Designed miniproteins, single chains, continued (2). Designs and how they scored, part 12

Each design is a single chain, and the fold is of that chain. pLDDT is the mean over its residues in the fold that is shown.

## One batch from the design tools (miniprotein)

Design m4389
Fold by ESMFold2-Fast:
Structure m4389 (fold): chain A 73 residues (1-73)
Amino acid sequence: HMAQLEGEVYLALGEIYLAMAKKDEERGDLDNAIESYEKAIELFEKAISLGVTEAQPYLEEAKKRLEELREKK
């Protein structure tokens, strides 16, 4: 299924952006971390919309971390 394959690609890209965001957060680069978490959220939402529900816990993690960072900014 083409949509399932695209969903898996979005999940993988979301994981990359989530990892980048965590690294930026660890460096204290809050602006870049926020941007990367926002991109990860969009990618995980796209993966879920295409049936890749495995993205759900990653989406929740990214949203929680983004909310915590917004309090620091």
Scores: mean pLDDT 84

Design m4390
Fold by ESMFold2-Fast:
Structure m4390 (fold): chain A 97 residues (1-97)
Amino acid sequence: MTAAELARLEAEAARIAEEYGPEAAELARRLALGEPEAFRALAERLERALEELRKAGAAESHLRAAEAVIAALRRQAEDPDLEALRAALREAAALSG
């Protein structure tokens, strides 16, 4: 990650604090720092949300997009590769519409 990329992510974390509160901003800040525990915590939270989406009958495309994001976050926690993470997030966004 470049210094410019990190600074931009930190600026986005500040905006998140204003809109969604300090807990969301703290998670975004830890993600911006590339902390493995933050990626794991987010993946676990999304896995629980995915289970609820399946129970609610969410579209298969949305479920696949969510699974792809969860897998990318878990990979980032174990083997840091921000370019691969960005690519996976773009692919998941395309799948969800």
Scores: mean pLDDT 70

Design m4391
Fold by ESMFold2-Fast:
Structure m4391 (fold): chain A 100 residues (1-100)
Amino acid sequence: SEIEEIVKESLKKIKEALKNKASPEEILKIVEETYEKMLKLARENPEKIEEIKKLIAEFLAELEDLAYENLSEEDYKKLAKKIRELDLKFGEELDKIEEE
């Protein structure tokens, strides 16, 4: 699945970034790029929105674990807050696509 490949590549980039002591802002950029790719796929393939939602939920769960293990408590909290804001916006954009 193209969706599964995007999630795998994004997690690989996040793991590499964390190994290199990347900032929360650098991790957030990878998450933003992942969401943009998912929105593009949803617009081109609206029937895949349910699969996209499921795989993004799995992606976020793994990201949360990786961030918790690798970031300071302060950086983890900052990243978690920004990801919640992005995820809310992403859900709103998916709902708009599904209504089209």
Scores: mean pLDDT 86

Design m4392
Fold by ESMFold2-Fast:
Structure m4392 (fold): chain A 95 residues (1-95)
Amino acid sequence: MEEEKFRKVYERLLEEAKAFLRELADRAGLSEADTAEALALVERMMEEVAEARKEGSQKALETARRLLEELVARLLELGVPEELLREIYAKALAD
């Protein structure tokens, strides 16, 4: 039951992250190819966090932080403005 609840929360967060990334990509003027690459990276990162959770919440949190740093670095390389990333990060932390 707990695993099923986690899966539903995970799927919701993944869909919200993908929707957010699509909006970010549109606002930043990313190509469809670059947007697809970033979306695939988010999906892979979420899968790695879910796998790390099997080892415990601390491992999942450490994995999430590392992968978030990697995602931010890749988005900057793809041409997403740092100011837009900061706005988005601040909004996510406000909740």
Scores: mean pLDDT 72

Design m4393
Fold by ESMFold2-Fast:
Structure m4393 (fold): chain A 100 residues (1-100)
Amino acid sequence: SLEDAIKVAAAAITMAGLLQDVRLQARRKGVPEEQIEELTQQLTSLFQQILKAMEERNEQQINQQINQIRDLLKKSGVLSDEEIDELTGTLKDEADRVLS
């Protein structure tokens, strides 16, 4: 529906903001630009998978991709556990909005 398309578009905009926040946090912490670019490319791929799962209304797949993002961010060491929880919480809120 048009409403569902608008919700997915809003989620995409929110995800773009989250990517920018990750870049800024990483730069603030002195992470090399090459590592920031690699991390943000991996996050972009996972965000695209979440958007596809949102379009398909596949809650299980959305949750799996969010868990992959959490694992990626923990492994990267760029964000604190609190920052990771805030980011993944925002993604879950966007998913809940789309699925409602």
Scores: mean pLDDT 88

Design m4394
Fold by ESMFold2-Fast:
Structure m4394 (fold): chain A 93 residues (1-93)
Amino acid sequence: EEVEKLIEEFKKKMKELIEKNDYRGLVETALDAFEKLKELGYSDEEAAKIVIDTVLEVIGSLSFALAVANAIGFYLAGKSREEAIEMALNLLK
């Protein structure tokens, strides 16, 4: 139920950001959702899957879902949050 609420809030925020063409905000929000899911006890793989699947559902863009997947991957590989976001956004070119 906490997960359902988190996912609903994530979906709402993603819709608001896509209307503004705020791609940086979309990646930041996806990383925030990933971190919150891990706080709820999900593994890195489980949290990443939930976030990526939600991005695909709301945005409908494989390219953007792949950018989010890469942001999470870079972050887990030890890049800073800022570096992970910037590297992921470069993939949307």
Scores: mean pLDDT 84

Design m4395
Fold by ESMFold2-Fast:
Structure m4395 (fold): chain A 64 residues (1-64)
Amino acid sequence: SAMEELQKVQQQILQKTDELTKLMQQLKKSSPSDRGPIQDQIKKVQDQISSLQQQKQKLKAEIK
């Protein structure tokens, strides 16, 4: 159970990290007027990754 949850959380982290990379590339190509909305999305995705990493650490503690 905890092992399966860990695997799912790991996959979600990978997906969100890929999304973050794409947003960062978009930010590099953006005009000044587009930077604000993209930066807000980056922050949101970073917060999601942080939450998932905390969940991953919790699950790892349960498996050990």
Scores: mean pLDDT 84

Design m4396
Fold by ESMFold2-Fast:
Structure m4396 (fold): chain A 71 residues (1-71)
Amino acid sequence: AVEKVAEKVRELAEKETGIVLSDETARKIAELILAGRGEGAGVLLMSEGMSAEQAEKIVKETVEWAKKEGL
């Protein structure tokens, strides 16, 4: 589950911002999302250079995608 969510986070981050997240950072964000800690995931995304609006959008879209995938 974490690996698929991490890859989705990386795809959405690059698509929205052009920022390429490291595998380690993407996995940490995925763990937070799967634990229901979307705010924490957003803070980590912002620390990588994203705006609050970009971070919120990426977290929201990742959560919606994960629910659709049964994750």
Scores: mean pLDDT 84

Design m4397
Fold by ESMFold2-Fast:
Structure m4397 (fold): chain A 92 residues (1-92)
Amino acid sequence: SRARELLEELFGLAAELQKAKTLEEMKRVVDRISELIREAIREFDVPEEEARELERLLKQVHRALEQGDLETAKRLVGELLSRVIELLSRKM
């Protein structure tokens, strides 16, 4: 049920991401995604290599946001969400 709860929250954040039009809105969504991903890593015994890859993608997202590149940030968040959704789906 916890994996399902995290997936439902992630789907909601994906919808908010599509509606985000400003850097401020995008940063809010990314911060929430970052928190959920770290919770998932802690709760579901995510392999260290996969956890490091997720953190690498999060750092790339933050760099894109710092540069004001919203389109690159959205693309990278989409990739990050796909990987996390696949991971959590294996735990349901």
Scores: mean pLDDT 81

Design m4398
Fold by ESMFold2-Fast:
Structure m4398 (fold): chain A 110 residues (1-110)
Amino acid sequence: SEAEKLVEEAKKLLEEARKAFKEGKYKEAAELLARAFELVGRAQELAIRNGDKAALKEAQKVGDELDKLVDELKKKSSPEDQELLRKAVLREVGLVLRGIGDQWDKEHPA
């Protein structure tokens, strides 16, 4: 599915972000994480809208791993990178809420 493809792309970005973090490239890690949050948010929106429980579960797992890396990166990142990550997390939440709203409208047509 499209949601599954977005999850796989997000996993690759997470791996790249972890490598960048380990190498002390904190700005690159933050930028990669922000991109991964966008993909995870879109994957969750699509999975919820389409009732794809398997893709939703995998997207949520990737999101949890992104959150763990954000917590580590906050100790090393600039205020600008922290703001980038905060906006990325809030956007992911917004995309999930859109998916829930779309699914509600589909189940309650009137």
Scores: mean pLDDT 87

Design m4399
Fold by ESMFold2-Fast:
Structure m4399 (fold): chain A 94 residues (1-94)
Amino acid sequence: MSHREQVSAQVAEVNALLAELVRLLKDPNASLEEIRAAAERVLAAVRAFDNPAVTQVALQQLTEILEWMKKNNAPEERIAIVEETVAEIRRLLA
């Protein structure tokens, strides 16, 4: 697999995990444990790939999700989980 194909596959995987996180965030019956588990899966994948380009894509997408949550008055506990995930991903770029 070329480097470009590898990065594209990693971005696709992170986007799939982010889509699952968004699905849970849009579900009023989703538990905080399910949301935290989904966020932890995103963080684990980003850490495992250890690719700054993939990490930047994940950070951008999570920041957009966080802004969407704030605009829609999402529960503070859900916002806190996403904010923690954003902070941890930012540390990977430091």
Scores: mean pLDDT 86

Design m4400
Fold by ESMFold2-Fast:
Structure m4400 (fold): chain A 66 residues (1-66)
Amino acid sequence: SAEVEAAMAKFNQDEISYLLEVIKANNFDVGAVLQDLQELMEAKQIPQELHEPILAQLIKMAQAQA
C-alpha cells in the first residue's frame, strides 16, 4: 500500500540492509526480534497500524535474498 511504501522510505538503504540481516540472522524467527523492530519503527514515528505490514514487507525482502 502507499502508506507502507511511504513509511519504508523513512529507512535508508543501510538501515534496510541491517534490518534484513537481523531477520536472517534469527532464521526468520520474527518473535525473537519483534520488540527491537517495533522500537526502531517507533523511533521513526511510524504509526502502530503500519508496524505489522512493514514487518511483513521486511520478511518478504529478507526471504527473497536467501
Scores: mean pLDDT 79

Design m4401
Fold by ESMFold2-Fast:
Structure m4401 (fold): chain A 68 residues (1-68)
Amino acid sequence: SKGEAAGRAAEGAGAAGAAGDDVTMRRQSLKAGESGPEAQRAAEEAGRAAADGDNVAAHRYSLRAYEA
């Protein structure tokens, strides 16, 4: 489903953000965006939260992408 693909991409954005891999984080956010602008925004937020060390917010945004 679109939500499944977006959710997986948001999880990837979070993992990349935590690793400091901005290129992969952007690519995963764009992949989530194929499911719509809300999914892209959620993936971008997941990556940023993970980069800031906020794992709770990163998980929450990934779940948001699954619902988008």
Scores: mean pLDDT 84

Design m4402
Fold by ESMFold2-Fast:
Structure m4402 (fold): chain A 116 residues (1-116)
Amino acid sequence: MTEEEVRDAALKATAYILGEAHRLAQEKVGARLVDATITELKVEGNRATVRVRAVFESAQGRTVLDITVEVEVDGDKATVKKVEIRLLSGNPEIAEAAREGAEKAAQDSPIDLKKL
């Protein structure tokens, strides 16, 4: 695999993880993911680390999370090796709901990138 192929696969897997974090945060605590900025992307062979600053908004205000996703890529399959979520500011309940969504999505590993 090329570095570009590993990068693209890791970004797709990370988007899936963020989508599930958003869905569960909205269902449980009424918070919506309104912004996601990639702060770091490292590729080493068939592995990538993606770091995202994610912004959630709710009736209680703005919550900012630092999300790290470690992915191993094998063809059209991505295995999430690690998801780490840190609360930078805002509501801990939103951080917990987002973490639960992301961890459940990681358990779908290996993720079939053709189905995303």
Scores: mean pLDDT 88

Design m4403
Fold by ESMFold2-Fast:
Structure m4403 (fold): chain A 97 residues (1-97)
Amino acid sequence: SVPPPEEDPLKAVDRAIEHLERARPHSSAQELIDQAIESAEKARELIERGDNEGALRHLSEAVNHALAALPFATPEGQEHLRNAVNSLASAMVALEK
């Protein structure tokens, strides 16, 4: 799904973190989800500092960790992980404009 183009990147990252936290109890790969959350939180801090290049790198890392966790999640966990990835992608699109 293509994320909405006018979304505030901070709101998109916050939504992604919420979905990652909801996915955590539904996956055996909790360490990958924790790494995705850490990368998303670092991206949030960099967005607030105006470091869009740094934020994009950490958002990309968060996406990679969330995708790596998908095979280890229940269907409920997979839905939350996919929603997190979509929200991270939305933040990345907003930062590239």
Scores: mean pLDDT 86

Design m4404
Fold by ESMFold2-Fast:
Structure m4404 (fold): chain A 55 residues (1-55)
Amino acid sequence: KGKEMFKKYISDTYKEEDFKKIKEEDIKSFVESVLPDSLTEEEKEAIVNYLLTLK
C-alpha cells in the first residue's frame, strides 16, 4: 500500500503533515520528482493516492 511505500522512500526526508498543506496537483508533481525512476507507475500512483487521502 502507499503508506508503506511512503515510509520506505519519503519518510526519511518528509513527514505526512508536509503534504497535507500542499495542493493536490502539487503533491503529484512533487512526489514524482522525489521518487527514483526505478519505481513503477503503479507504485508512484499508490503513494500519491495515499497522500491525497490525508487531505
Scores: mean pLDDT 75

Design m4405
Fold by ESMFold2-Fast:
Structure m4405 (fold): chain A 130 residues (1-130)
Amino acid sequence: MEELEKQLAKLSDEEIVEILRTSKDPEVRIAAARVAGKRDASDEVVETLIELLKDPDPEVRRAAVIALYRLGTDKALEAVVKALFDPDPRVRSAAWGAVYLGSKEYQEKVAEVAEKLGLRDLALSIRAML
């Protein structure tokens, strides 16, 4: 998979978005999501990774959560908060890992987003850790 990621890293954001939306192979979507998370991302890449949180493959959704955490935009952070409630425990574990192992600044932003989403108990629990 590292060889696939190296080839994908040569592509533009627009080409990565196309691969994330059109590839039938979950391994290719996972590799493209990992590449997207390691670079400065356009809003279109962030929005496409958010769409990928609805992917039928839980490993693809897990890769999208990790990429969104790395990109760290407010929109990406809201998507990571929603992934805390994913039906697959591997995806939930990735999202909780991002929240609990994130910086204090990231945790403060997660608490603010949780509050805006009406998740008051989650917001209070995170603020108690700060």
Scores: mean pLDDT 83

Design m4406
Fold by ESMFold2-Fast:
Structure m4406 (fold): chain A 88 residues (1-88)
Amino acid sequence: SDEDEAAVRALGDRAVALLEEAAKLAAKAGDDALAAKYRALAAEARAETAALLDALRAGEISPLEALLRAIGLTLRAIGELFDTELKV
């Protein structure tokens, strides 16, 4: 449904926004390599969100499966941020 598509998009957009904000902060700190890593992850999250929306529209996955996968994108983004902070 349009509501399910909106929910998937909102979750994907949040994952992208978190990674883009992290990239901006890394760049301000002078860590260009970390900023580039977060930008690449943001681009990947954007592409995966688009693929989930296409699959949902095509009926290839259920709304529940699409939502769970979109939540997974957000959790992966959070995990990547924590992994970077913990690995000195």
Scores: mean pLDDT 83

Design m4407
Fold by ESMFold2-Fast:
Structure m4407 (fold): chain A 62 residues (1-62)
Amino acid sequence: SQSQQLYQQAQQAIKDGDFEKAKQLAMQLYQLGDHQSASDIGEQLLKAGATDLVREMQDQLD
């Protein structure tokens, strides 16, 4: 599915250190209705230390 592809791309972006791309992909997951995968990427970004990006996502997805 499109959600599964976006989730895999977001995981790769985190592995590559491209946290901005991972944030954008998580926002796309949210817009598709895959709130669980979007939340999972946000949690991974938080654990990686990208706290400001997670805050930005929360503000935009509220």
Scores: mean pLDDT 84

Design m4408
Fold by ESMFold2-Fast:
Structure m4408 (fold): chain A 74 residues (1-74)
Amino acid sequence: GAFEEAFKKLDTDGNGKIDKEELRAFLRVLGREPTDEEVEAIIDAGNGDGYIDFDEFKKLVMELATGGKETYTP
């Protein structure tokens, strides 16, 4: 799927993790201009280990696609 393809392209080492620079590059591909502080906040929200795994990556992409707002579906 699209998430797996995007993750594979960013995870050049094949270790199942994306670092801060790879995450920033991905956000730029999506037309975003994240600051270092924003990228670090995303990484820290995961596990604080300087990486995100595939499940965290999927969650991030879904949040970006939906605008990241908590909303009830009527």
Scores: mean pLDDT 69

Design m4409
Fold by ESMFold2-Fast:
Structure m4409 (fold): chain A 95 residues (1-95)
Amino acid sequence: SINDQLDQLLQQLNQLSDTDPQKARAIVEAMLNTVFQIAEENKDYDTLLQVGDIRRYLWLTNDVKTAGERLFDLVRTLPDEQQQKVIDTVQEQLS
């Protein structure tokens, strides 16, 4: 299921945050960009605000794990088709 894929990807991202924090940050930045584009196209202002808050948190703290966790929580609120686009982005970055 999509939820199982998100759970597995979040676990991989959390492990990567410890072993390769630069790559983990790049993945979170790519996810933020994908969610931003989806929300902008759909005029989803609530999601746009939340993406902005997560990006600002990441910029201020450099806490990739917490930013990633918050971003995955946000992604889970999106329609399945949009969740799949984010999953595809993460999988491409992990390759």
Scores: mean pLDDT 89

Design m4410
Fold by ESMFold2-Fast:
Structure m4410 (fold): chain A 83 residues (1-83)
Amino acid sequence: SLEERIREVGEEFERLYSQLSEENQRELEKLAEERAAEIGARLRELAAAGASEEELRAAAGELLLRALEELKRRAEELLEEEK
C-alpha cells in the first residue's frame, strides 16, 4: 500500500539522517521545509479546483512519498560525501 511505502522510505531516511553531520542534517531540514511548502501549495490548488477529500488524500500521499524518496537520495549523497 501507499502508506506502507511511505513508512518504509521514511524509516530508511531516518536511519540515513541519524548518521549525518549536524551541518548536513540542517541542509536536509531546509529541503524538507521547501518540499512541505510545495506540497501544501499543490494541495491548496487541487482543493480550489474542486478536488474531493479522497483525491486530496491520494495526492498528499503520492507527493509525500516522492518528497521522502528525494530526501532519502539526498541523504545517501551527503553521507557518501562525508566518507
Scores: mean pLDDT 88

Design m4411
Fold by ESMFold2-Fast:
Structure m4411 (fold): chain A 69 residues (1-69)
Amino acid sequence: KKEKIEELRRRFSALWEQGKKALANKDKATAQSIIEELERLAKEAEELGDVALTQGAQSMIKQIKAALS
């Protein structure tokens, strides 16, 4: 269980950086792909009970969607 949470945290960090870069470059296709990966990560984090990671992923999804509007 702990190893999976650490792996998800590493994935979240990578997706966060990729998402920020995609938004800076106005790359809508990459931003959409990152939203999909963050949605999967949020679901996995919720199943593992990691509230902070789940909220972090949901917040990032919100920020990307708002920037694409």
Scores: mean pLDDT 81

Design m4412
Fold by ESMFold2-Fast:
Structure m4412 (fold): chain A 90 residues (1-90)
Amino acid sequence: MELEKRAKEAGERTLAAVEAGRRQFDIIVEVDGKYYEFGVGVPRDATAEEARALVDKAIEEAQKILGGKVHPLSREAADRAVALLAEREA
């Protein structure tokens, strides 16, 4: 399904960016049979906790503005990316 592919691709981009030292999270929101993609930039020196807070806030605001729901695969990828940041902080 196209939406699932897009959400998976956005998640892979998020993980690749974090691995490359660029803290960019790509999030997919479903709205009335369509999808919207937006990026959340996190400062390189931000902690994993700060990254979590910024991503969660961005998702909540997107739901309010677009009237949609974050895609589960996109949520899962963001969670994994934050976990990867936390591992690197030791």
Scores: mean pLDDT 80

Design m4413
Fold by ESMFold2-Fast:
Parts: C-alpha cells; sequence; structure tokens
Structure m4413 (fold): chain A 108 residues (1-108)
C-alpha cells in the first residue's frame, strides 16, 4: 500500500506534477504512521524518503515553509536509520541524511 503510493508519487514528481506527487507522499506517510512506534530501520528509511520527496515537492511548488518542515522530518528519520546496527540500513540512512541536509540548505 504505502510502497505503491510512494511509487505513484515519484512518477508524478518526475512528470512535474508536484501537487499530485505531494498528495501521494502524504498518503504514503499516513499509512506508515501507525507503525511509527514499532518502526525498524527499514520503515524509518522509507518514512525519511517519503518526507524528502514531500519536501522537494513543496519546494518545487514554492512552499518553502512546508519544504523546510518536511526536510527536517526526513533528517529525523534518516538519523534513526543511520543509527541502526544493520549495515545496509545505516549506509542508506547516512546517504538519505546527507541528501536531506543538502536540500534544507538549498532552500535557505
Amino acid sequence: NAGDLFRKGVEAYKAGDYETAAKYFEEAIKLMEPYLDKANAMAQLELGRAYLYLGESYAKLGDFDKARQYFEKAIEYAEKAAASPNEASRILGDALLGMARRKLKEIE
């Protein structure tokens, strides 16, 4: 469910339909939220990626206040994934953290 919505969001983003992209990413996040307290590193990474794309979508729409908020959420989840004892999750979390921090700096 959340993965399907995330893929549709990415497709809309690539097509330049940032409003539709934001809607799909918001729905994907909403489906992931009930598992937030039980989120393993993979779920944290998925949430971080969804927040990163959501922030980028709002930045493209000129809503830099929302973009900043969502990039900060992407950083939070990326830091949690980067703290994982699972090597693959840690590497992907570190990469996501670098991307989210860069995107946040770009909108300042």
Scores: mean pLDDT 85

Design m4414
Fold by ESMFold2-Fast:
Structure m4414 (fold): chain A 94 residues (1-94)
Amino acid sequence: PPPSEAQRQAAIDALFAELDRDGDGVISRAELRAWLRDHLQPVYPLSDEQVDAAVDLWMAFADRDGDGVISRAELEAWYREVMGPVDNSPNWTA
């Protein structure tokens, strides 16, 4: 079945918990950078500059109030904007 709202919330919660390593309820730029390095660099050989560029893009999209951290609400808004479109079916059917 298509992802339910409960499944989307579970995915957002899991992502937020993984990014918010100290449990303070916000994601810092440093936490986001660490997560991207852990998840992207083992699969894709990204330089530190490319990781920083990715962090800057995430912060620009998710940090709506410009306070330098991402709240769960901002992450949810970003996730829905990126993953919420009806056409979010990967072209890999397997």
Scores: mean pLDDT 67

Design m4415
Fold by ESMFold2-Fast:
Structure m4415 (fold): chain A 82 residues (1-82)
Amino acid sequence: SLEEEAKRVLDELFAIFEKNRDKLSPEAIELMEKARKYLENGDIEKAIKYAIQAARVAIPNLTPEERRKVEFLLQKLYELLL
């Protein structure tokens, strides 16, 4: 389902954020935690929107390889927004 795909993409993005947590700003971490909370409550649309914001803030602090992965996941999240 669309919701199962969204959860998969969000879980992968959250894993990248946790791996790089020490490199991220407090703003990126706060936005990521908001996205996680909305996902846990079943609010997929808000989870996606906060995850996109978190990724945008985080991208400058990631390696080129991690940035490519995040940009790929962001494209998928954008396609899931209706």
Scores: mean pLDDT 86

Design m4416
Fold by ESMFold2-Fast:
Structure m4416 (fold): chain A 78 residues (1-78)
Amino acid sequence: MEEKIKKAEELEKQAREHLDAVDTAIANGDLDAAREHLERASRYLKELEKLGFKPSPELMDRLRAAGVALAAAEQARA
């Protein structure tokens, strides 16, 4: 359990860092970087779920909001 808990903590940390990076990339107009960070955050949260841990509702809401914001920014760019 200790190894799984440490891995879960690292996955949550990585997901938060990448979600923060999505917001920064969108603000800077770097939509390719924003997409990459969003995909990485999603993957870390899926790995967390596979370990038997539930992501916090706040993280799931942030992931959803980031996806909506990126989609809107990409449509405006196109």
Scores: mean pLDDT 84

Design m4417
Fold by ESMFold2-Fast:
Structure m4417 (fold): chain A 80 residues (1-80)
Amino acid sequence: MQLTPEQEQEVDEAMADIIVSVTDIAVSRLPDTPEVRALGQKARDYSLKSAKAIRAGDYDAGLAYMRKSNDYLDQAVAVG
């Protein structure tokens, strides 16, 4: 079903906010070592890129950046 432009904007804004917030919470729970901190920062950078892509309506790019963010979080957990 086709959403109105206002509904699409509200959904995109909510999804972008959730992605950034969830990533920030996940990173805050990681061990505070230099290696983990570097990987956590990359995860945050990709979550912000994902949020920007989603707000622009580029859902394919948004999902790709979110997957990269999750990959960096998994790496941080593996080395922490």
Scores: mean pLDDT 81

Design m4418
Fold by ESMFold2-Fast:
Structure m4418 (fold): chain A 74 residues (1-74)
Amino acid sequence: SLVSQIEGILALYADASVEDIAQAFKKYLPQHSVQELQAGLDEVVSQVTNAGKAVPAVLQKGREALNVLAQQRA
């Protein structure tokens, strides 16, 4: 699923910069729009919070990376 692919990328890039995460999304998920990736990441966050777990910092970096890509596409 897209959710599992997003989780996999963020796990591999947990210590990476926002810019490197943005490039990883472009490289590994080029078939998905930024809006689709943002929706998928929101599902990851929702699953974590619904499970009563703290949101990892890498999910915030993922959101920042997708926001950068959204700005560049306009």
Scores: mean pLDDT 82

Design m4419
Fold by ESMFold2-Fast:
Structure m4419 (fold): chain A 101 residues (1-101)
Amino acid sequence: MDDSIQRMRDYVRRRLRDSGVPDDVADRIADLVSQGSRSYSQGQQYYDQGNIDQAISHYQTALDNYTQARDMAVRYGAPSSLISMLDSGINSVQGRLNQLQ
């Protein structure tokens, strides 16, 4: 899980930097994406264990992190492919929350 999250962070950071986003902003967006992905994975683990309250809490944290990342990415002119990736993440988390709440 952590290795996959680290690769995602590095991918997001590289794409943002290649598109002209400042390094500090690119790092912040990449950190938000990695935090969101970690929370989403933890939410799935809690759900699989039958711990619905903890699954919901972690999915909410994932949604918050992905939404913040998307807002910053749009504001700083990130490529549409990265925005689409974030939209897919947000939709997946929102779908999980809608099924559990």
Scores: mean pLDDT 86

Design m4420
Fold by ESMFold2-Fast:
Structure m4420 (fold): chain A 80 residues (1-80)
Amino acid sequence: MKIKVRLPDGKVIEVEVEEDETLSELIDKLLEKGLISEEEAELIKKFLEKTGLTNLKVSNLPEDSEIDLGKMIELAKQLE
């Protein structure tokens, strides 16, 4: 399936994901493709861990959902 992802620089891209792929695995894929930095990936994973979303399957998101990575990074910096 394809999902919309807003990158930290504000660009929206469509990413092809498998039905069983988790949000954490999606972040690893984006890092591997060079679409996010290692530091950005670490902050996003911190946000996912703190909110309990690490193992959420991407396919379980509502239709037309957009994953905002920039917002996740901002929120991760506010979480202790």
Scores: mean pLDDT 80

Design m4421
Fold by ESMFold2-Fast:
Structure m4421 (fold): chain A 94 residues (1-94)
Amino acid sequence: SIADQVKQASFTAATNAAQSAGVTVPSSATSVQDVLDAVRQSLGQSVADQLSQSITQLGQQSGQLLQQGVPVSDVISQSGQLGTQIGQQLLQQV
């Protein structure tokens, strides 16, 4: 479903953002919430909240692209790249 594809894109972006900010994401992580918990533990509540907001906005954009017929692979790739950029910005705030 599109909802499952949005979850996958959001999870990819969140994981890339956390890793780019120097946060180790557990191999057991399966959701954006698991990634946010790792970020909160490593970098604190404020950074986790900022990531949560950015990922929510990215998820909305991904859903729109998928509804317009953009291939899932392209949406996931773009989300991963945006996640890396988000992570770099978050690292500058700590």
Scores: mean pLDDT 86

